# Designed miniproteins, single chains, part 69

Each design is a single chain, and the fold is of that chain. pLDDT is the mean over its residues in the fold that is shown.

## One batch from the design tools (miniprotein)

Design m2538
Fold by ESMFold2-Fast:
Structure m2538 (fold): chain A 59 residues (1-59)
Amino acid sequence: DALVEEGRRHFAAGDYDAAIAAYVRALALDPDDEEAWRNLARTLEAAGDTAGAQALLAA
């Protein structure tokens, strides 16, 4: 998934806002993309949004 790869590149560069935007777009196209969900939660934690990350992981 090109958007998940784009998000990972932004995350590696420390651009968490761009990474979040890419993962959100990936999930808009494929809501069952487990990789995008995990990477989004991880990026939110790295950006200091622990509550947002926890909400995504709540089943």
Scores: mean pLDDT 76

Design m2539
Fold by ESMFold2-Fast:
Structure m2539 (fold): chain A 74 residues (1-74)
Amino acid sequence: SLEEKLAEGRARVEATIDAHRDMPVDELRAALKREIARFARELQDEGFPDSEVARLVREIAAYGDRLLAEREAA
């Protein structure tokens, strides 16, 4: 389901941030962008429509940006 894929995408964002905890924020943002792009390709390969993939990518990217902003504020 879309809900399951959104949860999976968010988990990948969290894992990427945790794996690169000591990385500068700009480099970490670039790493997140690459991971989200990889996830988008996997969704397309699974047969999700381009419109749904685009929406999931936007929501997952926004989530990543929010987590990075929260980390910078800490």
Scores: mean pLDDT 84

Design m2540
Fold by ESMFold2-Fast:
Structure m2540 (fold): chain A 61 residues (1-61)
Amino acid sequence: HMSKEEFDREVRRALATMAAALASKYLPKEEAIEWTRKFAERLGLSDEEIEELIKYVEEKK
């Protein structure tokens, strides 16, 4: 049974991942990386989670 806090973290990670995919598709590489980092920071993701998202954006571009 997932806790409310665990569920909230999963939702924030899902939103950040979806946003990273959209940024990768529609923005230039440098802008996609910077925007994704800022968005993930605002969602309160850990530094490790942010690094994983940035790597994803870099590899997609």
Scores: mean pLDDT 82

Design m2541
Fold by ESMFold2-Fast:
Structure m2541 (fold): chain A 114 residues (1-114)
Amino acid sequence: DAEKVLEALEKLLEQIRKAIEEAERAEREGRELPGELRGFLLVQADRYEEYQKKIEELGNLENYIEKRVEQLKEKYNMSPEQQERFRELLREIYEELERAKELAERLLAERPPV
């Protein structure tokens, strides 16, 4: 249902933010990133690239967000409040994915081709 979709996105956003904070802290302290954290950041960098491709196809981020809202609002019978929460979550996730990609590129100089 709509709430499960929103909860899954909120959980994803929290995990991305925690990973970014841990990576930035490790960088400030001169510590090497744990392997699990490195792997997670690389996955988020790949996700950012997939989102960027879709955003380019639709012209801008807001067009991408609105297309996603249209796709899911009917499928999950989202209320107007749930639709707005979904827009905010997609926007915040995209911003954090960009930060994760920048961190991955800076801190993980050798990224194996995937």
Scores: mean pLDDT 82

Design m2542
Fold by ESMFold2-Fast:
Structure m2542 (fold): chain A 89 residues (1-89)
Amino acid sequence: DKLLEMAKQARAAAEAARALGLEEAARLFEEAARKYEEAAKLKETDPEKAKKLAEEGHRLAGEAQALLAATLSEAEAEEFARRAEELYA
């Protein structure tokens, strides 16, 4: 399930961001994960609402990524990526 996989990735990113003290980015990734999980639940019963929720999830994840790009050094970005990958695996 692609939506549940995206939710899992977003939750891993949220935990990685929180571990680095990036609370706002963590909250945005958590919101994205919730939107993907809700979209997955509605995919068969309300596909239009599921699509809208997935789009909201993409927007929130994008906002979190933009915040990371604006605030992290190259070394900090690498540490974030490493932690997120470990948590997703």
Scores: mean pLDDT 85

Design m2543
Fold by ESMFold2-Fast:
Structure m2543 (fold): chain A 60 residues (1-60)
Amino acid sequence: EEKEKLDEALRKAGLSDESIELIDKAKEYIKEGKYEEAKEYLEKYWELAEKEMSEKLEKL
């Protein structure tokens, strides 16, 4: 599916398994019709991804 390609692209962009797991949780909640919970997981994903990018830049 197209979503699998997005997850792979995000992993190659340097996101951790934790970030991808949050996206997967959000997808599950969307499929269940729990959009509010999905939104919370997407927000957590964004915060974690921002932190991970900052850590990588600091190592440079």
Scores: mean pLDDT 71

Design m2544
Fold by ESMFold2-Fast:
Structure m2544 (fold): chain A 72 residues (1-72)
Amino acid sequence: MSPLQKRAEELLKEAEELLKQETDPKLQAVLQQLIDALKYLLDNPDDPNAEGFLEQAEKLLEKIKELLEKQK
């Protein structure tokens, strides 16, 4: 498994755990889109934009975590 696939799988697991705990339907929709994008990266690791998509996915997940912390 490539380092890119490993990172994408780790992010996928984290996003899936957040989705299980999330009750806000808007955040559930965003998490589902992120999960779908990460699954695409796992199926297409040789896509020339894969690293860029992974970086965007990491940034999106961080923003979701920040929003969840602000809800406390």
Scores: mean pLDDT 78

Design m2545
Fold by ESMFold2-Fast:
Structure m2545 (fold): chain A 58 residues (1-58)
Amino acid sequence: GLIVRALKDYTATRPDEISLKKGELAELLESVAPDTLKVRKDGKTGLVPGEYLAPVGG
């Protein structure tokens, strides 16, 4: 799938979210809201605000 990179640290604030550290990579699964992405990291899935993520390979 499309790989995204964390632009900065994100700490999950809701049970359906996951935390990411700046520079970590995750697989983009789907867009669930205009500014919220569902990603997979190390076998775990969860939501992250899209502003924290950028596509890799551009």
Scores: mean pLDDT 82

Design m2546
Fold by ESMFold2-Fast:
Structure m2546 (fold): chain A 71 residues (1-71)
Amino acid sequence: SALEEEAERLKEEGEEAEKEGNYEKAIRYYVQAARLYLSLGRLEEAFELLEKAAKIAKELNDEEMAKQIEE
């Protein structure tokens, strides 16, 4: 379906953003892809993408918090 193709495209864009070091962009694409997989009832794929996004987000948040605490 068109939604399945869109979800796969967003997942690929997330992977490209991650490879480029644009982690915030990667998180956004992974979350968007996961939302489409959820709407399609593809819970396993959605959960895997959300878990990947959460891991990246935690790493970014840990770095940001460290900078804020340093001051």
Scores: mean pLDDT 81

Design m2547
Fold by ESMFold2-Fast:
Structure m2547 (fold): chain A 52 residues (1-52)
Amino acid sequence: SEEAIAAYNRGNEAFKAGDYDGAVAAYKRALELDPNFDDARNNLIAASRKTQ
C-alpha cells in the first residue's frame, strides 16, 4: 500500500541518519501495513543488527 511505502521510506531516511531505533519502528510499521513487504523485512533485520 501507499502507506506501507511511506513508512518504508521513513525507515530508510532514519537509517541514513543513523537513527536505527527510528528505522526499526518505521520498518515494523511498513510490515504491519504490508506483511509481504520483503524490502522492509530485510531492512528491519539490518537496522535491528545495528541496535544490538
Scores: mean pLDDT 86

Design m2548
Fold by ESMFold2-Fast:
Structure m2548 (fold): chain A 61 residues (1-61)
Amino acid sequence: SMQENIALSKAGKEAYEYLKKGDEEKAREVARKIGEEAGLSEEEIETAVRVAKLAVEEKKA
């Protein structure tokens, strides 16, 4: 749904801020909190964190 897509984007964006600082634990915690509140699955939350990691790696090149 559109609400789930918005939550997924928000989870990824907030995870990105922590991943940029090297804090993977907080990135996962923030993504899980946002995702669970929006009814996202664990797999969807994991995908948001993975996409955020790729974005950090792209900008380091």
Scores: mean pLDDT 79

Design m2549
Fold by ESMFold2-Fast:
Structure m2549 (fold): chain A 66 residues (1-66)
Amino acid sequence: SLEELIEEFERLLKELEEQLKKGIFDENLVRKADRLAKQLAVAGELELVQRFSELIREFRKKGIKL
């Protein structure tokens, strides 16, 4: 369901935020979050997709190329 997809995505965002603070990068976690973000964008959940895009920009600022 959309609700389950949102809950999973929010959990992944939290994990990515913790990884960013620790200077760790998990490519598989980012890829999973990207797939969910595309599904959420189609569903109109643009605020969540924006939060993910902002988080990816922060990883890029730390020199991680995606």
Scores: mean pLDDT 82

Design m2551
Fold by ESMFold2-Fast:
Structure m2551 (fold): chain A 57 residues (1-57)
Amino acid sequence: KPYYAPKLADEAPEVSREAYIQAARDALNAGVMTREEAIRFLEKVLGLSREEAEKAL
């Protein structure tokens, strides 16, 4: 059994999800990211499918 619980996952799972989606949308709207980059970002960070990531944007 580990001595410490992983704090990264416990810090704010719900807020992290919403914040990442918002950040991706803001970057896309500002032209900083392409749509494909934003989709890939959400897939990698949140584990969403391409369809879910497209829907979140």
Scores: mean pLDDT 70

Design m2552
Fold by ESMFold2-Fast:
Structure m2552 (fold): chain A 100 residues (1-100)
Amino acid sequence: ERERAEELVEEAEELAREAARLLDSSEDLRAQAAAALALMQLSVAKLSEDLKERAEGVKRAAEHLREAAEEVEDPELAEEARRLAEEAIRKAEEAIELLE
């Protein structure tokens, strides 16, 4: 269970970072700011010794990225960033469930 939760957290972190990179590549300053904040949140979460706290941090970062994606004018970039963020949220939630 813990091994699977660790894998899910790592996958969620990778997906969230990819979503952040896509948003940062947009010319929307609000999306770029959200990406920077999310990357900072992911870095802080990675420092947590508690895997559940780390998963919760990743979920929060991904939720912010999903919200930022809705404001992006480029529909292809918005769809891809939203998809990645939603998948990150799902994997983080699964990890949290396994750690209960």
Scores: mean pLDDT 85

Design m2553
Fold by ESMFold2-Fast:
Structure m2553 (fold): chain A 92 residues (1-92)
Amino acid sequence: SEARRREELEAIAELLEKAKKALEAGDVRKAASYMTAAQLLAIAAVEEGLLSEEEHEEIHRLIKEAAEKLDAGDVEGAIKKLEEAKRLALEA
């Protein structure tokens, strides 16, 4: 269902926005929790046929790159990667 696909992609985008807001507030642990939730929703969406494996791989890659930026202390770089992942989810 296109409606179910849209709802799931919007839910993923919402979690990525919450992760970004948590980073802006200095709460890295909360941001990591939202990033994990977004990845789990994307996996579930692939299993239900709502998201392609290629779309999932791109979202996963951007979230992984955000985590790598956080490990390096680059919070601004992490926020940019989360914004890219959110945009990809909303434009899918």
Scores: mean pLDDT 87

Design m2554
Fold by ESMFold2-Fast:
Structure m2554 (fold): chain A 55 residues (1-55)
Amino acid sequence: GLSDKELKELIEKLKEAIDKKDLDTVHELLTYLVENASEEQLKKANKEITEYLEK
């Protein structure tokens, strides 16, 4: 499982990778999230990334 700090750091790295269009890093970070995060953490990450993309 991920700590709240690790989840926050992963979400921030994912946002940065999206901004840079670094698809390899996006894929790596998403894979890590799916493998290590709880269902609630995945839901939170999905919401934060979706809201970020809607800017």
Scores: mean pLDDT 83

Design m2555
Fold by ESMFold2-Fast:
Structure m2555 (fold): chain A 98 residues (1-98)
Amino acid sequence: MEEKARKKAEELFEEMEETLRKIARELGLSEEEIEELLEETRELAVRSAEELAKRYIEEGVPEEKAVERAAAQAVTAALLRFMAEALIRSGKLPDITA
C-alpha cells in the first residue's frame, strides 16, 4: 500500500520535474536553489501520498483507488508549494512568513 503510493507519487513527480526546472530557471533561481527545492518537493509529495493513501484505505476506499487519489493529490499540493516557494525566492511574492 504505502510502497505503491510512494512509487506512484515518484512517477508523477518525475513527469513534472523538467517543467518545474524550466519554470524556476525562468523565474531566476540558481541551479543550486532549483535542485534543493525539487528535492524538498519530491520528499513532501512522497510522504504526503503515503499518509493520504493510508487514510483513504482506513476510510473504506479500495487500495488501487486510494493509491491513485493520494498520489495525485499529494503531487498537486507539492507542486503548488514549489511554485509559491519559487515565487518567494525570486522576489515576485513577498516572504510573509517569519
Scores: mean pLDDT 82

Design m2556
Fold by ESMFold2-Fast:
Structure m2556 (fold): chain A 75 residues (1-75)
Amino acid sequence: MKEEALELAKKAREYVENGDFDKAIEYAQKAIELDPENPEAYRALSLAYYKQGKFDEARELTLKAVELAKKKGIK
């Protein structure tokens, strides 16, 4: 459900803010499984990878999040 995916994406962001990047990745991936068009889940994944020094992977995830957000903004 989209509501469950949104809650998981919010938890992923909270884990990033708390410095628990492994849990942030876990929760963000679960949110993507429930709603693969959720831009917040990709943003949380991107930030977690950026904090781990995986800048190329973080960049790709940021572009995916921006693309999905634009599609939802048009609709």
Scores: mean pLDDT 80

Design m2557
Fold by ESMFold2-Fast:
Structure m2557 (fold): chain A 72 residues (1-72)
Amino acid sequence: SMVARLVGEVIRLMAAALEYPEFAEALREAALALLRGDYEKAKELLREVIEKSKDPELIAVAEAALEVIEEL
């Protein structure tokens, strides 16, 4: 289910917000945008995290969420 896959990405973004305080606001806003169906807002926030982060693990989390949105 695409809904179950989206929920999984929301959980991962919220978990990442606990580990990356510098990006916590952007990650939480992206997760909330996904829950609201605002996919363009979510993509913009995730692309910002990818552009500004130097952590490959955080970049991978944001890229995975983007891939799921693009498959909708």
Scores: mean pLDDT 87

Design m2558
Fold by ESMFold2-Fast:
Structure m2558 (fold): chain A 81 residues (1-81)
Amino acid sequence: QLTEEEQQRINTAAYLLKLENFSVDNLSETLKQMDSEQKTRLKAFLQQQNIEFNDETLEALVAGNQTLLDLVVKALVNATK
């Protein structure tokens, strides 16, 4: 249910964070495939947005926790406003 504008903003944020092969439609799988450097950049970005992000949060995201996935998507959309 993301608009084209929201998806464009997410793609822009992913590009600026140097996240390779980033996809919102399969965010759990994308997070599983991220290397440690990409995960560190995403963690730093989310912490700058006042979102608590640690290894436990990352494991929950990879497991498909919808509340946390929605929070990450919202943060990426808001970063490019």
Scores: mean pLDDT 74

Design m2559
Fold by ESMFold2-Fast:
Structure m2559 (fold): chain A 62 residues (1-62)
Amino acid sequence: MSILKKEAKELEKKGLTDTAKKVLDLVDKAQEKYDAGDWDGMSQELQKAGDLIKQGKKEIEK
C-alpha cells in the first residue's frame, strides 16, 4: 500500500491531481477491506489503484 501512495504523489506532482486523488481513495478502500478481513476486496481495490497509476504514467509520457 505504501508504494501506491508514493506513486499517487508522483502523479500529483506531474499535474494529474484528479488521478492521484482517485488512487489514494482506492488505497483507503483497500485498507478498510483489509481491516474487515476481506482480502479479495482489498486485492480488487489495489488492482484498480495500480491500473490508474499505469494509465497516469502513460499520459505523463505523452
Scores: mean pLDDT 80

Design m2560
Fold by ESMFold2-Fast:
Structure m2560 (fold): chain A 61 residues (1-61)
Amino acid sequence: SVQETLDSLSPEIRETAEEEVRRVERGEITPEEAAQRLYEAGASLEEVVRVANAAEEAAES
């Protein structure tokens, strides 16, 4: 789930990931843009992929 994915992230990345996932859910940005922002914030590739997948599923409802 999205919550489990967010809970698995480091505290520094979690806040950014939560905000970016919400923006994808609102249709403001794409999952790819969210992934790019997390990578720039210092998230690992594994963290970026997990959050991007969670955001995509959330956006699809």
Scores: mean pLDDT 78

Design m2561
Fold by ESMFold2-Fast:
Structure m2561 (fold): chain A 59 residues (1-59)
Amino acid sequence: SEMAEEGNRLGALGVVLAAQGRLDEAREYFERAIELLEKAGDLEGAKRVREAAERYGVL
């Protein structure tokens, strides 16, 4: 679905931003990614993004 695709793109961008130390921006992208993935029913994608956000200390 388009929502799941967008959510996964935002999650990937969140990881890139977090790796660059841009943690406030990464948090925004992770939160939007999780919301879109949960709304799309992509629970595995949402879990993956949440785990990445926790790994970088932004959730």
Scores: mean pLDDT 88

Design m2562
Fold by ESMFold2-Fast:
Structure m2562 (fold): chain A 80 residues (1-80)
Amino acid sequence: SPMERIRASFAAENETLLAAIEELARRAEDPATSPQEAVSLVTAARLYLGMLELGEAPAERLERARELVRRAEEAAERKL
């Protein structure tokens, strides 16, 4: 089915999505990043986390991704 193909595609992209979340978290934590940019980075990180969850990523990757999103959220909150 089309949904099964999409799910398999997301699973194949797990490493790419995790790397993207890591980059977004680093940018959010950067002192040079504005509060407004940090909020946008958090929004993108949450979307990529959703894709990892839909793609049924291994528990270790999901836990790491959730930790990175939390770090990005805390960084954005500190800048407000």
Scores: mean pLDDT 81

Design m2563
Fold by ESMFold2-Fast:
Structure m2563 (fold): chain A 55 residues (1-55)
Amino acid sequence: SIEELKKKAKELRKKAFEYYIKAQNSSGPEAVENLRKAQEYYREALKLEKEIEKL
């Protein structure tokens, strides 16, 4: 359902933010990896949000 997709998009945004915070609190390769994960979750959230808007 659309409601389930909206919930998933919110959870992906939450995960993106959590990894962003982890990146801010780490350094070196660990910070780079956390930023990469934050970007991936953020892009997945945006993709779902765009699909929801088309429904």
Scores: mean pLDDT 86

Design m2564
Fold by ESMFold2-Fast:
Structure m2564 (fold): chain A 64 residues (1-64)
Amino acid sequence: MLEEIQKEAYEFGKEAALKALEEGETDLRPEMEKFLESLKLSEEQRKAALEAWEKGAKEAIARA
């Protein structure tokens, strides 16, 4: 379901952002693209997953 995909994307975005901060990496784009490609989503699902990923990543960085 779309909601489950968004939840997974949010958690992965958060995890990727925290890992990147620990490693001193500032560009999360490659990790995001890799995640989205692995899911083989429709365009609508991909857009929703992308928004959830970005939200998770931004919240993790802001609170770190």
Scores: mean pLDDT 74

Design m2565
Fold by ESMFold2-Fast:
Structure m2565 (fold): chain A 58 residues (1-58)
Amino acid sequence: MLTEEGLKKAAEAAGLSEEVIKKSIEDALETGASEEEVLAAMKKGLESMGIDPALLEG
C-alpha cells in the first residue's frame, strides 16, 4: 500500500507536486489498475529519473 510519507518523499525528490501524483494514481485506479500496478509504475518512473524507487517503501 502506498504510504502518504512515501508519496510525499517521491514527489519532492522528483520535483513533482503531490497533486499531480495523486491525480495519476486516481486515474489509474479508475481505469481498473490495481494498487500494486500503480506502485510498480511509480517505481519505474522514479528509476527512469535517477531516483531510488525504495523511497516509496520508506
Scores: mean pLDDT 72

Design m2566
Fold by ESMFold2-Fast:
Structure m2566 (fold): chain A 81 residues (1-81)
Amino acid sequence: MRADLGAVAANVAAVHGALQGAGGASEEQARAAARALQAQPVLDVAEAAELLRRHGGLDEAGARAAAQALADIAAAGAEVE
C-alpha cells in the first residue's frame, strides 16, 4: 500500500512521537526522517521503513513499526478531508 506521508512528515512532532514509540529516536533523527519522507511523499510502507532506518536511526523492526504508524496517521487524515 502506498501512503502520502508528506503531510505527516511536515509535522516533525508527529514523526518524533512515532519514532519514540518504535525505537526511541532523537529529535535530530526525527527531523532527518521527516525531511526524507517529504522528499518522497508517496511511499509504500516498506520504502518508508527503509528511509526511517537510514535517516531516523531505527533498527529494521522499529522502522517498520514507525512506518506503519505514520501510514495509519496519513490514512486517518485522508478520511477527514
Scores: mean pLDDT 65

Design m2567
Fold by ESMFold2-Fast:
Structure m2567 (fold): chain A 113 residues (1-113)
Amino acid sequence: SARERQLAVLDEMMEEVRKILEKLKPYLSEEAVKELEEILEETEAALRAAIEAGDLAGAEAILVQGLGKIINIIEENVSPEKKAEGEAAILELGEVVGRTLTRLRAIAAEAAA
C-alpha cells in the first residue's frame, strides 16, 4: 500500500539521519547527544502517526520542524574548531529530508491517481 511505502521511506530516512548524527557525536557533549536522541524519537513517532493518519501536510511540517530543532542543537553545541564538520552534517541532513519529502509526495500522488 501507499502507507507501507511511506513508512519504509521514513525508516530509510531515520537510518540515514542517525548515521549522519553518529559522525558528530565525538564533537558534542553527552547532554547535546541526549537532546538530539529525544528530538529524533519524538519526530519519528509524530511522523509515523501523521503517515498512518494519511496527513501528508502534517508529516511535511513535522519533518521541517524536526530538522530545524536538530540544526539548532548542532549550531549551538559544535565547537568553533569543528564548524566545518557541523555545517557538512547540516547540508547532508537537508539533502536527506529534501529527498524524503520528494519521495513521500510522489507516493501520495501515485495513490491519488
Scores: mean pLDDT 88

Design m2568
Fold by ESMFold2-Fast:
Structure m2568 (fold): chain A 70 residues (1-70)
Amino acid sequence: MTKEEIYKELLERFAEVVARHYEKLTPEEVQQLLDEFRKEIKELYEKGMSKEELIAFGDQRLAELEARLA
């Protein structure tokens, strides 16, 4: 799996979490969360983070998002 495939998978998983909690979020909040997540992943990638580290980071951030929206 390439780093690009990991980005796509993480963004798809993020969209699924947001979709499960759509009634708790405004369109503006959805956009802000997406922009924040994309920025964080891009910054870690540019710093040379490994594929495994990106996956672990994505899993942690998605778990935090689920906990916040539950």
Scores: mean pLDDT 77

Design m2569
Fold by ESMFold2-Fast:
Structure m2569 (fold): chain A 59 residues (1-59)
Amino acid sequence: MKVSKRELELQTRAALLAMKGYIQGNEEAVELAVEAERAALEGKLEEAEELIRKAEEIL
């Protein structure tokens, strides 16, 4: 079990975006943020960053 600083940062950003989307009632942003967190957990950092950007564009 080895988590990089970048993985933690992306996971944290995705979690915060999911919470913000939920508060705003933006379900699409929540879905994108949840997918980004999963991608980060799987080590797919580039995919996670792209999903985070899409969520940020909607929020």
Scores: mean pLDDT 80

Design m2570
Fold by ESMFold2-Fast:
Structure m2570 (fold): chain A 81 residues (1-81)
Amino acid sequence: SSEEEFKKKVKEIIEALEKGDLETALKLAKELLDEGVPYEELVQALFKEVLERSKSMSKEKQNELFSNFWKLVEQMKELLS
């Protein structure tokens, strides 16, 4: 289903962010935006996944993941400007 595909891509984006692979994360996010996923919906879904994954992480890894998430959000905004 389209909902299952969306959830899979969201997880792939966050996995890329955990690895510091901002290029892959941004490419996957661009694909979802180009498919017509609203920016606010995508950011909200990504943030929920970040929060869930951060629960089992060290403080240092949490800070790294949140930093990479906000970098992705800023780059996504630039794509829509």
Scores: mean pLDDT 86

Design m2571
Fold by ESMFold2-Fast:
Structure m2571 (fold): chain A 66 residues (1-66)
Amino acid sequence: MEEKERARKLAEEYEKKAKDFESQGNYTEAAIYYAKAGFWYLKSGEREKAWEYFDKATELAAKGGG
């Protein structure tokens, strides 16, 4: 399925960006990209990864938003 492949690739790309921002201490940007990764993992059918990254996005948003 072309849509599912596309969603998974986008999720992986956003996951990588989220981890890069997190390692830099850019928690607000990391939260945004983890949320994007979660959204696309959900679209690809990877529900467990989606919820994991939504939870992480929420935690990091709290750290960045203060």
Scores: mean pLDDT 82

Design m2572
Fold by ESMFold2-Fast:
Structure m2572 (fold): chain A 75 residues (1-75)
Amino acid sequence: SRAATLERVLALLREAKATKSEELQRSIGEAVIQWLNTDPELQPLAKRVEEALKKNDFEAMIEAVEEALARVKAA
């Protein structure tokens, strides 16, 4: 399900932040941008993740994915 995928992504992003793994941060961020862009409802959040990744703002990336998960769970 979309919710299960986003929950897994959030767990990986939080792990990358906790371990300070820039490689994991970028890899997960790039994959999430591609995945979010496949859903028209989530495309604005893909843009937010892209902008956060460009600025190396890991907290903003997590917040954008959390909002995507909230939208999917509300639907």
Scores: mean pLDDT 82

Design m2573
Fold by ESMFold2-Fast:
Structure m2573 (fold): chain A 60 residues (1-60)
Amino acid sequence: KAKEYMKKGVEAWRKGDLEKALKYFIEAMDAGNKEAGNFAVTLAEKLGRDEEAERIREKL
């Protein structure tokens, strides 16, 4: 489950779709992959979504 979301997140990131990548990394984190949470925090910060990045950190 988490592995599939990670794969989709990486593919979205490679295509430059940072918002889709962020959504998939959040789903991977919720499925138990804490490393995906770190990627989600980084992308949220790059997109200027500081409040979202803070909420993600609380789950880590």
Scores: mean pLDDT 79

Design m2574
Fold by ESMFold2-Fast:
Structure m2574 (fold): chain A 74 residues (1-74)
Amino acid sequence: GAAETARAAALVREGARALEAGDYETAIRLAQEGRRAAEASGDPGMGATLRGAAEQVIRGAENVRAGGEAEEPL
């Protein structure tokens, strides 16, 4: 529903901000929560978009954490 979509958007946004701040564990946690909220929304359009955005934040945080300091592979 709309509440789950709004929560997913907020969590993904906070996760992306944590990623930019170098707080990779917080970024992954928030993005995982956002992905679950997006899945729970039941919205095949917006929910799928937010799930994808959450997965990108998770992947970005994991790649930077594994690859060292400030190198982005994308």
Scores: mean pLDDT 78

Design m2575
Fold by ESMFold2-Fast:
Structure m2575 (fold): chain A 60 residues (1-60)
Amino acid sequence: PEQARAAVVELVKYIAEEEGVDTAREFADRILGVLRAEGYPDDVLAETRAAVDKALEEIA
């Protein structure tokens, strides 16, 4: 779970630098939707969302 969170955060930061924060946020929403469909627990998804939001706030 921690490895998945770190990977998502790094990917979202990369997209924010290339395409902007709004595009990165949209991409994060799609990734989290896929992880939910794959059966990741709600707690893990919520922690991943919080980490993404924090990273994007630091960039914005």
Scores: mean pLDDT 79

